# Ledger of designs, part 58: designed miniproteins, single chains, continued (3)

Each design is a single chain, and the fold is of that chain. pLDDT is the mean over its residues in the fold that is shown.

## One batch from the design tools (miniprotein)

Design m10005
Fold by ESMFold2-Fast:
Structure m10005 (fold): chain A 87 residues (1-87)
Amino acid sequence: MIRELVEALGDPNPAVRERAREELVRLAKEGDGERVAKELAIYLPPRLSDPDPATREAAREALREIAETSPSPAVRKVARQLLEEAA
């Protein structure tokens, strides 16, 4: 699921990207924090370095919201680290 949602952040339709962002944020709040943190670290880096600026922005927006709203310290740590590496 997280892999498919990360792929959808690169969708040409902004409504699809926004829905993927909302669902990633939800999974970061409700899911197994260690599994979510691991999957974010695996799947998000290619989106953060995508040649499409809209895809990079969607990935950064998802990580910012996850870093601010996830109750999991492991998830917040990975989200902040990925944002720092993308700067």
Scores: mean pLDDT 84

Design m10006
Fold by ESMFold2-Fast:
Structure m10006 (fold): chain A 83 residues (1-83)
Amino acid sequence: SAKEYLEKAHEAAEEALKAGKAGDGKAAAEGAKKGIEYGKKAMEAGDAALGTGGALLAIGSALGGAIAGGEKTYKETMELLKQ
């Protein structure tokens, strides 16, 4: 259901934030990509607004964590997200 995908998007956002804070830009970007994919699935399941919110939360969490992880982590996360 849309709700299950939103819960997974939120979980991916938490993982992305934690990875970024730890200095793992690759894991932060992967978490953001997971959150975007689950947000898209929530949109396809009929909750476009919350699905979009889940994707944005994952992106923001990854970048916020990466900023805390340092300049190198932030640059790596940004480059992988632009892929």
Scores: mean pLDDT 82

Design m10007
Fold by ESMFold2-Fast:
Structure m10007 (fold): chain A 108 residues (1-108)
Amino acid sequence: ERQRELRRRLAEGFELMARESELRAQSYESGKAVPGLREHTLTLDVRLTPEGVPEVQSLELEARPPEEVQRRVEEELARMTDEQRKRMADIYRAQAEELRRLAEELRA
């Protein structure tokens, strides 16, 4: 029961990070930091049970200050070519798709 709840919370965290990755990709594609740009850091504590099964013991989602995230992205965009921005947008979109896949897997 507790492990099922932790898996659900982890899935929610991955979905949140997937949405944030999409906003990041949109910022790279447009060349401008989009409104609502956010970033969370996920920290996991994972332990092996006596039976050798890995279990998530704790999960922490920490929001980065929005102003810091926006400034960092704006600084990145100022240093990039159009080709580099397109490549970064593709990377963050792929990351968002993978995070959504992981979230779906955890809910199964």
Scores: mean pLDDT 83

Design m10008
Fold by ESMFold2-Fast:
Parts: sequence; structure tokens; C-alpha cells
Structure m10008 (fold): chain A 67 residues (1-67)
Amino acid sequence: GSLTITGGTLPPELIEHARRLTQERGVTLTIRLEVDVPPELVPALKEMVESLALTFDDVDVEILPPR
């Protein structure tokens, strides 16, 4: 299944819950986060999504510059 979260925040509970579910057999969790943030906040968001990629083996992260 898939879950899409839209907002300026990724709850730490979701990250921890996803990690636990990923460890369990037969459970796959996909989280897609789309947020619009000021350019000043992009580095913090990038660090957050890169942390997700480091935590999970099958995570793709992409941050697009504002148009």
C-alpha cells in the first residue's frame, strides 16, 4: 500500500513506525511526502529525507528546487 503525506513536517513517529514495519516480514510501507517550503528550509528538508534514505535500504529521495 501507499500513503501520501502533504505538509511542512514529517512526524518522527512515522519514521520510527516505518522502521519497525520494515523490519517485520511481510510488511512494506511506502511513504511519499510532497511539501512546498521556502528555499531557506530546503537544506533542513534535504537532511531529513537523506536520513530516511540512510535508515531504509529501499528509499528514494528527491528535492526539487522551487520554480
Scores: mean pLDDT 58

Design m10009
Fold by ESMFold2-Fast:
Structure m10009 (fold): chain A 89 residues (1-89)
Amino acid sequence: KPLTVEQLKEIYENLKKTLEKIRKEAEHASPEELDFLIDMLKAARDKLVELANETIKHSNEEQRKEIERILEEAMKDIDDTIAYLESKK
């Protein structure tokens, strides 16, 4: 079932909460646990791009711009979190 723009926004809000939790837990994580989290975030990044592209196929121009904005912000948040985790190794 294709996602709606509203469902994608909800996924992004949940992602932000998850990233904050990961940052807090990273303070006590081993290098191996940090590598696991980095790999998970890279996989999540790829899946979010797939979901956004699928949602765009069923969207009008205004919805497409909103999806692209959400995706850009989410990618930045994931990339910033990965960089933070790599700095903790």
Scores: mean pLDDT 84

Design m10010
Fold by ESMFold2-Fast:
Structure m10010 (fold): chain A 85 residues (1-85)
Amino acid sequence: SPQDIIDEAERRIDEIIAQNPGLDEHIREMIREILEALRNGDFDRAEELIGELMREIVFGNLSTDQRAAALQMLRVLLDADEQIR
C-alpha cells in the first residue's frame, strides 16, 4: 500500500539521519515536509519540495558528507514516489 511504502521510506531516512548527526536542520525539515506531502497524497507539493532539495544539493553550501547524506535521502524519496505512482 502507499502507506507501507512511505513508512519504509521514513524508516530508511531516519536511519540515514541517525548516521549523520551533523546534518543541517534545514535539510532535515525539507525531508520531513516531503514525507508529509507524500503521506497526504499532495504530489504537487512533494515535487516542488524535491526540486528545492535538489537545488540545495547541487548549488547549496553543503559539506561533502551533508551532500552525500542528502543525496541518499533524495534517492529514498524518489523511489517511494515512483512506487506510489
Scores: mean pLDDT 86

Design m10011
Fold by ESMFold2-Fast:
Structure m10011 (fold): chain A 65 residues (1-65)
Amino acid sequence: SVLAALEQMKELYEKAKETLSPDASARLGEVLAESVQKISAGADPQAVLDTFKAKAAEIQAEDAA
C-alpha cells in the first residue's frame, strides 16, 4: 500500500530525528521528501521504503561517528 509505505517512512524519520543531530535530521528529511516524490511519480512503494531504510541507516551511522 502506498499509504502504508508513506506512514512507515514518516514514523522512521520522526523516531530517528529524536537521536540525530540537526544536520543529520535535515539530510534524512531531504531523503524523506525525495522518497515521497518518487512514490508520487509511480515508483514501487516497497522498493522506495527499502532504499529509505538503507539511507537512514547510513545517515545514523555517519552521525554517530
Scores: mean pLDDT 84

Design m10012
Fold by ESMFold2-Fast:
Parts: sequence; C-alpha cells; structure tokens
Structure m10012 (fold): chain A 77 residues (1-77)
Amino acid sequence: HMRKIISENLKEIIEKIIKETGVSRQAAGYIVGAVLAELEGDQELAEYMRQKALSLVDEETVEKAYEIAKKEIEKIS
C-alpha cells in the first residue's frame, strides 16, 4: 500500500502549502506535481506543472511553495 501512504503524505503537504502561502488547492497541486516530476527525472512535466502554477500565482509565492513542497517530499522519499 505504498501508493496510499504517499497519497496521504501528499495531502498533508498540500494543506501545509495552502496554510503557509495562502495559494489555492489547485496551485498547491501543480507545485507538488512539479516537485514530484523533477524528482522522477521528468523535466518536461515538471516545467509544465510549474508554468501552470505561475499562471495562477506570482513567481515569488510559487518559489516559496516549491521550497516547502521540495523539503516535505524529500522527507518521505
């Protein structure tokens, strides 16, 4: 059940990003998706997801949320 454990951890990371940065759940989802794609070596998907987040939120807020997501995801990887 590794996929279920990862999904629960991702939900907690999304909630933390929303709390810390005030971004929408959709923007937080794109940011988490970008970090996961980068960690899997899918640079094209990572860039696509990052651009989607940037369409919803300013660059400074995306960078802050990205750092939170990266730090939290690396703890569970």
Scores: mean pLDDT 80

Design m10013
Fold by ESMFold2-Fast:
Structure m10013 (fold): chain A 85 residues (1-85)
Amino acid sequence: SSSGTVTIAPGTATAGIKVTSSTPTLLTVTNTSDVPVHLFSSSLSEPVAIAPGATLQLTLPPGAVFGFFNPTSQTATVAYSLVPL
């Protein structure tokens, strides 16, 4: 298991975070900021919006990459955890 907090500057995307587990991994993301954030992943066909204060869960395959985009003029913050299944 791993966890982190990511700060996302206005109008920017984060560097990709790679799932290093050999098994599928449960990603839990909480948007702890007052602005919406978009989740991108190699396992998703399109980005998913995460509303302020909302939590999203997604199962990622081994080697998947995910990241965040902040389309707003304010700094955004998300907390995430990765739990191998």
Scores: mean pLDDT 85

Design m10014
Fold by ESMFold2-Fast:
Structure m10014 (fold): chain A 90 residues (1-90)
Amino acid sequence: SEDIKEFEELIEEEIKKAEAFAEEYLPKLSEEQKKKFQALLDEYKKEMEEIVEKAKKGELTPEEAMLKAKEAHEKFVEKVDEIILEQRKE
């Protein structure tokens, strides 16, 4: 499906943005915070890839896949913000 291909390309760009953000912030973090951030990034990438695979198999509609991708993104951003806020403590 053309819609599924466009969705896959959109998710690939979102993953690239998350990786670029990680490259910028990882050098500023402690070793423990780096491990936590990397684990969150790996979980996010895995979840996004699984959503794409389910959509390709017809297990999710494009609308359901978009909703799940949005939820995964919001969860990732919230958890990353917690790490950044912890870094800013005196």
Scores: mean pLDDT 83

Design m10015
Fold by ESMFold2-Fast:
Structure m10015 (fold): chain A 75 residues (1-75)
Amino acid sequence: SLSELLSAIARALREGDEEALRAAVAAFLRAYPQTSLEGLLALIRTLGEMLQLPEEVVERAEAIAREVYAEVRAE
């Protein structure tokens, strides 16, 4: 479900688990193939704000999300 995918991304962000974040973002993008890069980055920023994460953590998560987006869309 959308809720489960969002919860997985939020958990990975909160824990600073880059491997879990890559897996969660990839799963989200495969489930929602219409998601744009801008939409994905907005989602990461919104979750970071809701979780009150430091700016540097959100910036790193955005960098990871960009890499995963390119990988999944090349499939």
Scores: mean pLDDT 89

Design m10016
Fold by ESMFold2-Fast:
Structure m10016 (fold): chain A 68 residues (1-68)
Amino acid sequence: MKLDEKKAKAFLLAFAEREAELGRRLSPAEIREIADQYGLPLSDADLRALAAAPDVDAARRLFAELAL
C-alpha cells in the first residue's frame, strides 16, 4: 500500500498525543477516527493490530510495516 509519508507522520503524532491526553491505549474505533482525519487507508485488521500493540513505540513499528 502506498501511503503519504507526511500524513503518516502527522497521524502517528496525533495518535501519540491522543493516548497521552487520555492516559490509556486507543481503541480501534478511536484510531480509525484519527486515520480518517488524515485520509489514511487503514484496514480493520491494521487498526486492531495498532490497538493491540503494547505501547506507542510498538505501534509505530507496526505502522511502518503495515503502511510504509
Scores: mean pLDDT 74

Design m10017
Fold by ESMFold2-Fast:
Structure m10017 (fold): chain A 55 residues (1-55)
Amino acid sequence: MEEKLKEMEKQIAIIDEQLAKGEAKLASDGREDTAARLRRLVQELKEKMEEGVLK
């Protein structure tokens, strides 16, 4: 179980990096509002995963 938690943290880091790239693309395409919404959604998901709410 602990190893799975560490793997989740690594996956979250990868998601964060992909998010940053996606936000740059969306901003370039003039969809900065969509990028901001995506950022908030991912941040909330990360917090829920960390607290163990999402199983």
Scores: mean pLDDT 72

Design m10018
Fold by ESMFold2-Fast:
Structure m10018 (fold): chain A 115 residues (1-115)
Amino acid sequence: MKQIAIDEIINTLHEVNKALGRFSKKASEVAVQAIEEINKLTDDEKILEKTREAVISIVRAALDEVPESEKQEAIDKLIELFKKRLEFYKSRGDEVNAEIYEEAIKELEKRKAEL
């Protein structure tokens, strides 16, 4: 449970950085903090909630470091990435991880509407 949550946070950070073609220091710091907090948790529901919060916070931190002129393209790339991850988890019956990416896509669509 903890290891699955930690792996998902690390994979999300890696794929976000890869999709944006840049390293986000703030997103990396958010990921490290979330992993430290998850390691202190014993409740599966709290671990899942913290993982969802971490994925959204990684996305926000990474986008905040993207220049304004590139934000729309960055958001579109992340929506595309997360739709692929959502389809992957749904195809495997992993509803827990699928829900994380459904919420992340909603956050990205909201940020796109604010541009």
Scores: mean pLDDT 83

Design m10019
Fold by ESMFold2-Fast:
Structure m10019 (fold): chain A 93 residues (1-93)
Amino acid sequence: GSLPDADADLQTIANSVLDIIRSLPADVQQQVLDTLRSVLGSSRQAVLDALRALQHTVPDLNARLAINRIITALRGLSTAQVQSIINYVLNNL
């Protein structure tokens, strides 16, 4: 589905993040999903910090680059937009 009341750009970013997570190995995908669940309702900065911390624990360089792409996509968004994307990802994986 689409994000409720989201503009086309936010939906495009949400779909890009979802596709990046789906491209990850199953174990890393689960770690990303667990991280996103842990930061539900948190500030944008808390979300970015949690994803960066996860990136540092992942040994696979391609997975680390994918997590960095997620961080980059979310960095320009408001806290409300970041939380909308997290809810969308968790409901569509």
Scores: mean pLDDT 86

Design m10020
Fold by ESMFold2-Fast:
Structure m10020 (fold): chain A 74 residues (1-74)
Amino acid sequence: SVDDYVAEKRAQLLGETPADLRAWTEAELDHAVAVIREVAERQGLSDEEFKAVLDGALEGIRWLVRQRVAEAAA
């Protein structure tokens, strides 16, 4: 299900994230999922379309985490 996919991707993302950024990353993912759910309801997105949008959001969050790590190292 979509909910199982979200739970799996959440666990994976948080496991990849440095401990000091996990709370921030979790909040970013929760916000992204909420927005995607609203769009999915309004636009009638399929489960496959939902997963594709979520995958894009995950890559964006991963990029932001990498930037924050780089900033802390500079």
Scores: mean pLDDT 87

Design m10021
Fold by ESMFold2-Fast:
Structure m10021 (fold): chain A 55 residues (1-55)
Amino acid sequence: MKFSEIPSGSVLQTVPKDNLELIRKLKAIYPDGHVVQLEGVKNLVFAWHPELPLP
């Protein structure tokens, strides 16, 4: 996924690939959030938007 594909107002948090606890915590707070791989970003990114479903 490209960074330009993420809607303005999205919550983005970088997550280490081995930090499953952080992913679980983020998913508990933002249940419609998803872990995405952004082009040019080394780490995984957790993405959530309050009004829009993210792909």
Scores: mean pLDDT 72

Design m10022
Fold by ESMFold2-Fast:
Structure m10022 (fold): chain A 89 residues (1-89)
Amino acid sequence: SELALAYFNRGLAYMKLEQYDEAISDFTEALKLDPSFLKALYYRMKARQKLNNQLGLERDIMLLKKLKPEFKGETAEEALAYLEKELEI
């Protein structure tokens, strides 16, 4: 979706500005429009990690397990490492 990509790109701009709550909002809208948008999930997790939002990170790990059942990690660090490999970041 072009709209999902637009939300994603604005979220990345908010990340550069260290406006993590706004970034999370935009990545959430991107994921609502494209539930398989792993790159939006990755950056939402990075923003949540910056805010020490443990509950949000746990929910993002559960979403990753739903989208990628082969992922067997339990921590945010494991989920981010998995996504970096999958997305070739």
Scores: mean pLDDT 92

Design m10023
Fold by ESMFold2-Fast:
Structure m10023 (fold): chain A 85 residues (1-85)
Amino acid sequence: MKEEEKKKLRELLKQLLEALKKGLEEAVKFLKETLGVEITANSEAEKARLIRKEIEKIVEKLRSLGPINQDEANLLHEIVILLSE
């Protein structure tokens, strides 16, 4: 169901935010272990850019299920701030 899938994506974004609060390397590990996504980069800026691309894919899936609500928008805003330093 649409709401169940949206809830899963929201939980995924929350877990990713918590990993980002611990650092970029924790976010890289989370993406690899949870989504099987390999991030290879020589700088923190490049790692942040690649993590943003993966988040954009999650956001695209979330938008396909319906409009982003305020809670989801706030969560995405916090993620963007952490990735922007």
Scores: mean pLDDT 78

Design m10024
Fold by ESMFold2-Fast:
Structure m10024 (fold): chain A 68 residues (1-68)
Amino acid sequence: MLNDKEQKAYDLILEKQAENGRATLSPEEREEIIKKMVEELGLSEADARKILQRAEYYLSKEQVKKHL
C-alpha cells in the first residue's frame, strides 16, 4: 500500500513514462520528479529521493508479479 506522498511519486513516474515513451526513467527525469516533489509537497530533497525509491520499488514488484 502506498501513502499519499508515495502515490504522488508513482503518478509522476507514470507521467514521465507516458511523456518519454519508455518504461524506464533517465537520471535527469528522476531529478525532475524529485524537484517537483520538493516544490509541490514541501519535502526535503533527501525525503523526496527516499519516497521516489519506494515508489520505484513498488512498480518493480508489480512487474515481477506479472512475470512469475
Scores: mean pLDDT 75

Design m10025
Fold by ESMFold2-Fast:
Structure m10025 (fold): chain A 142 residues (1-142)
Amino acid sequence: MEFLSGEELVERALEKAGFEVKREYQIPGSDLVADFYAVLDGVKVIVELKGTRDGGRISPEQLEEARRLRRLAEEQGHLFLLVVFVEDESHVEGVLAQLEAAGIPRESVVPVVSSEVMKTPYEEAVERLAKQILEAVEKLLA
């Protein structure tokens, strides 16, 4: 039985939003690999995915990786977007505060509530995430 991965959900959402997507993108001039590289109308976005652990927190190692990817993406003139899977809506604010304290601004983060995704028809979840990603990119450009 195939389980839908978070990576598949995000890839389909990026494609639904109109992005051209590459998986496992090695950032030029580094050994760092981002989950996706996405392009829409000349806008270039590095997209990284992170999950949370017990208590709805990102590990220190995952925070440091996200911080390094963001710095490198921005140095190359790309937007950086972090998609964070959280189990429950109540964890969202804590995760955003943790990321902000680590130097990743709230506008660069798209929280995905896993419990709500599991209760949502797949195509509706894809459309909802596509809208969230597009709104986040538009805010980063404003």
Scores: mean pLDDT 83

Design m10026
Fold by ESMFold2-Fast:
Structure m10026 (fold): chain A 83 residues (1-83)
Amino acid sequence: SKEEVIALFLVTTAGSTVHIAQKMIDRGGDLDVAQKMLDTAEEIAERARELAEKYNLDKKIMDRIDEVLAEIRQARARLAAAK
């Protein structure tokens, strides 16, 4: 469905943003930028979740959203330890 395509785009964008933020943390880059990227990724992932719940989208999409949210949580813990 159209909603499925939008949710998949949002969760993919959030996941990519987390990946970039993780590389910044690992390489000793700008940690304030990494924090803002993680905040943005979380907002995008939560919007994907709201869309998936509202339209009762495929479990596979919900599982991917949960995976990205878990990655954000792990990245935030590493960021806090690096600051």
Scores: mean pLDDT 88

Design m10027
Fold by ESMFold2-Fast:
Structure m10027 (fold): chain A 71 residues (1-71)
Amino acid sequence: SQIEQLRAQGQALIDEGQRLVAFGRELIRQGDASGDIRLINRGIGMVLRGIGLIFQGELLLKKADELEKQL
């Protein structure tokens, strides 16, 4: 169903966003340990992108829930 597709897409975005946040945090940790400002900045960018994807995924899940309530 369309509701199932929206839930699957929303969850996929959340999962991808969580992976990017974890990866970005690791890059920040490595950059901090080595004094590599470029690596820290790259990690920050990954964390911000991941947060954006999680937010988008949560919006899709909310839309699916609202559509289900109309049935």
Scores: mean pLDDT 90

Design m10028
Fold by ESMFold2-Fast:
Structure m10028 (fold): chain A 55 residues (1-55)
Amino acid sequence: SDADAQRALAQAEKLLAAGDAGGAVTAAGHSIRYSTDPAIRERAEALREEALRRV
């Protein structure tokens, strides 16, 4: 659901800000899987790509 996707995206942002790039990749992946909103999915994919660069 988009609510689950938003929660996972917020968690991914929080983990990346804390320096947990691996955790951010996982959380962003959850957001992508749960999202039906293309705007949420695009943001989650961008965040996952950024996190992958820091792993």
Scores: mean pLDDT 84

Design m10029
Fold by ESMFold2-Fast:
Structure m10029 (fold): chain A 99 residues (1-99)
Amino acid sequence: GELARTAEEMIEEAELAMEAMKKGDITAAIGHTLRIIGLSLELERLARETGNEEALRAAEEVAKYALEAARYALRGDFEKAREYIEKAREALERLKELL
């Protein structure tokens, strides 16, 4: 469904963000991280619409890690940003298991 499609798109953006961070491509890293934040807000909205409280909690965890990744990326701490993007990916996989 739409929630699963949004989660898959967010995983793709996470991979692109991590690759950009490894290469030191600041513009691409920040761009993909901002897209991840936008997708995390849509993910929370879609999860809320399911009425499944476990899915909503998983989506909120994804958004929390996405925000932390953005905070570290904006500080130029790409190592910490990558750690939080990976945590967001793990939370996305848990969310997909609930769907």
Scores: mean pLDDT 84

Design m10030
Fold by ESMFold2-Fast:
Formats: sequence, structure tokens, C-alpha cells
Structure m10030 (fold): chain A 67 residues (1-67)
Amino acid sequence: MEEVKKKVEELQKKADEINDKMVRDARTLSERARAEGPEAMEEARQKAIDYTKKGNELVEEAKKLAE
């Protein structure tokens, strides 16, 4: 049981870290997309999708461990 609590805390911390990075990168890449055009837009979109996917996976893992 104690191992489960530790894993939940680690996943929660990773989720927070991903959220912070996603917000910062999304802002930077959105500004670049406006200036540099379609290639930067595609990069920003792919990065945002990847962060969202990883965040969702961590939340699902945390839910399973918490039960």
C-alpha cells in the first residue's frame, strides 16, 4: 500500500510538471507560429498534443493506483 501512495505522488508531480511545460511551450510556439508561419504552427500543434496525451496517461495511471 505504501508503494502505491508513493507512485501516485510521483505521477501527480509529473502531471504538474507537464502542465507547466505545456503552458510555457504553447505560448512560445504560438508566438513563433504567428511570426514564422505554418511549419512552426505544426510543431506547436504536435507538441501540445503530445503533452496532453502524456498528461492524460499519468492521470489514468494515478487513478488506477489510488483505487
Scores: mean pLDDT 73

Design m10031
Fold by ESMFold2-Fast:
Structure m10031 (fold): chain A 101 residues (1-101)
Amino acid sequence: SKEEIIEAILDDSLSQEEIAEILGVSKSTVSLYYKIANIMAKKGSKNHFRLAMLLLVSEVYGVDLSRAIMAIYLDSLNGEEISDERLRELIEEEWDKPLVR
């Protein structure tokens, strides 16, 4: 469900195999998005895991999570970490909006 996916994004303790199972993608796809997210945030940081998850969820479900992704990226540039409350708010605001391609 949407709520289960949001909780998974907020839980940075998930393994790549658990993420692959939750999102219905291959482990190699998860690994690719972790590499992409590493361009925007320090490897192994909470922001890195969250960016990888947001990029994967955006791709898999066709939802525009660009605002949440940008917020984490900007916080990462400032050496800051987004709050769980703010991240949840941004994801919920965007999740139910029609995706404009």
Scores: mean pLDDT 80

Design m10032
Fold by ESMFold2-Fast:
Structure m10032 (fold): chain A 88 residues (1-88)
Amino acid sequence: SVAEEALELVREMEELARELAERVAATRDVAEAEALVREAMARLLELARRLAELYPQLSEEAREEVRERLERVTELLLEVGERLNALA
């Protein structure tokens, strides 16, 4: 279903953001961290574009779950940004 596809997309985004945050936290090399962010952000943008296409078709309940998971993705990406700033 559209809801199942949207929830799978946002789960993949959350997993990618979590993996990125963990890998950026583990490195001391700013160039490596920047490369990791570049690759992950390209994939996250692809997933976000597909999610945006599906979002208007979702029930209110599914939209709420997607929004909650996107908030977690945002929190993880903010953590990545803070770590990049600390490395620079």
Scores: mean pLDDT 88

Design m10033
Fold by ESMFold2-Fast:
Structure m10033 (fold): chain A 82 residues (1-82)
Amino acid sequence: SLSNYLQLLDIYLKLKNYEGALKVVQELNKKYGSKASQLSVEQKTQLESLSREFTKLVLENESEENLELLRQFRVAIKPLLE
């Protein structure tokens, strides 16, 4: 379910597993990107919060690899927030 993906995304961010977090957001976009209008305000607020946390963590641990993961994460999450 969507809530399980949001929980898994939060867990990966707490573990600083950026690749795992990206994979979760890519799966979310694949399943819900075309149905973003069906996401609740609360779910979109959670995604925005998780997106800010991912950005913060990557910028605290900058590398070319992590910046590319951030770019891919932003591309994948954008349809879910529009």
Scores: mean pLDDT 85

Design m10034
Fold by ESMFold2-Fast:
Structure m10034 (fold): chain A 72 residues (1-72)
Amino acid sequence: LVEEVRREIEKAREAARQGDLETALAHLGRAAALVTELRRQGADPALIAELEGEIARAGKPIGDALLAQAAA
């Protein structure tokens, strides 16, 4: 499951690099859902925080680009 979260984050980064912000957001959403499942299964809080940090770091440029597009 942890490996699946990281795979979704990498797919989000690839989609964002190609300018496909909707696909990038879909992959980040899937990663977040998988982290929620890990939390429900009693995963280490430090691991959860690390994965949430990775999602946030990948999501910031995507979110910034979407906000810029919405403001236009």
Scores: mean pLDDT 79

Design m10035
Fold by ESMFold2-Fast:
Structure m10035 (fold): chain A 107 residues (1-107)
Amino acid sequence: MVEEIARRTVEGARKLLETLPNGSKLLVVGEPEVIRAARPEILELAKEHGQEVIFVEGTNPKIIYSTTVLYLRNLGISGAVGIGRSVEEVRRALEETGVDIPLVEVR
């Protein structure tokens, strides 16, 4: 289960990284186990394109939401990947901030 959702997370991140310009920042939000499994490949992909990836890992929806809002407001995020339950929190954070960026949903 974790391996399958991690693989889909890598694929979602790859699609965004391939479309975003050099120097872009990608936000990846989800459960710690999935992020730990997906992180090495995502970081390698980002390095190839001169891009930065910021990970928000946790299980508490309120903390995920508030951290995502903070990062969207302050870090110049160009795309986002939401994983599992965190998809709803990322979508709400995008609505709250008015930030218009592509969101890939991994369920």
Scores: mean pLDDT 86

Design m10036
Fold by ESMFold2-Fast:
Structure m10036 (fold): chain A 86 residues (1-86)
Amino acid sequence: MELLERVKELLESGEKDVEEMFKKAKEKGLSTDLPEEAKKVLEELKETVERVGRGELYGQKALDEINELIERFKKLKEEFEKELAE
């Protein structure tokens, strides 16, 4: 249950984070590669959650796939913040 709440929060805040990343990248003349990858990971996370809801993905495999996508999104945000700092 807590994992699904965290996923919901990430999906809601993630859309805003991706929008801000694209805005900052364009304003600073940076590559949009990291914002585009973050958007793609967020879309894959949405599809994975939907598959879990339909019973097409379950158990430890579902947890592993969701956690991998969450960590990928976090890493992409951290890498983008590092680019903004320079």
Scores: mean pLDDT 79

Design m10037
Fold by ESMFold2-Fast:
Structure m10037 (fold): chain A 123 residues (1-123)
Amino acid sequence: NPELRELVRELLEAVRNEDVERVRELARRLAEQLPNPLERQSYLEALENSNDYETFVIALEIAARVAAHNGDRELLEEALRLLLEHSNTEEAKDTLFTLIYKYNPPEELIEEAEKLAPRSKEQ
């Protein structure tokens, strides 16, 4: 829906601008829109306890999941590309590849992810 699409777009822009406070605010709002109440609570708790770097990774995971649930493949791909840029830790790489395997984005994005953040047998 257009309101969720705009919230995802605003979150992705806040991540690009490294506006951590804005990212937390928007990620919390988007997490409340996730269909699974256990996932929703888990993300809200993760955001409360995250440092700045972890906040970007968690927020991008939330954005990707909301975009996928909303059927917005373009925003899903954008969120995954931003997450790839932030995949500097093993935890961030695990998040990226979990989302790639779950949502099966275009092969070009999968190839870029494998090239920059190789994971071997993780599915």
Scores: mean pLDDT 80

Design m10038
Fold by ESMFold2-Fast:
Structure m10038 (fold): chain A 87 residues (1-87)
Amino acid sequence: MDAEVLLALAEIYDYLGKQAMEEGDYENAVKDYEKAIELYRQAVPSLPEARPRLAEALRNLMIAYRKLGDEEKARQVEEELRRLGAL
């Protein structure tokens, strides 16, 4: 896929994840953010401007995991954020 298409699709899933969070649907928020993060990771090498969006999606995924009580998954996401220099 073109990097621009990857970024656009990632933004759609990021939006859906945010809507799921607002609705308290943390299970669907996790799924949508994980898909957004996968697409952002693929876009970043060609579009470095996607990196801040990747970091935001990772922060939101961490919050969603904590809402579900999955502290181990939340910690794994936190470590990825630290590696990006976003924490």
Scores: mean pLDDT 87

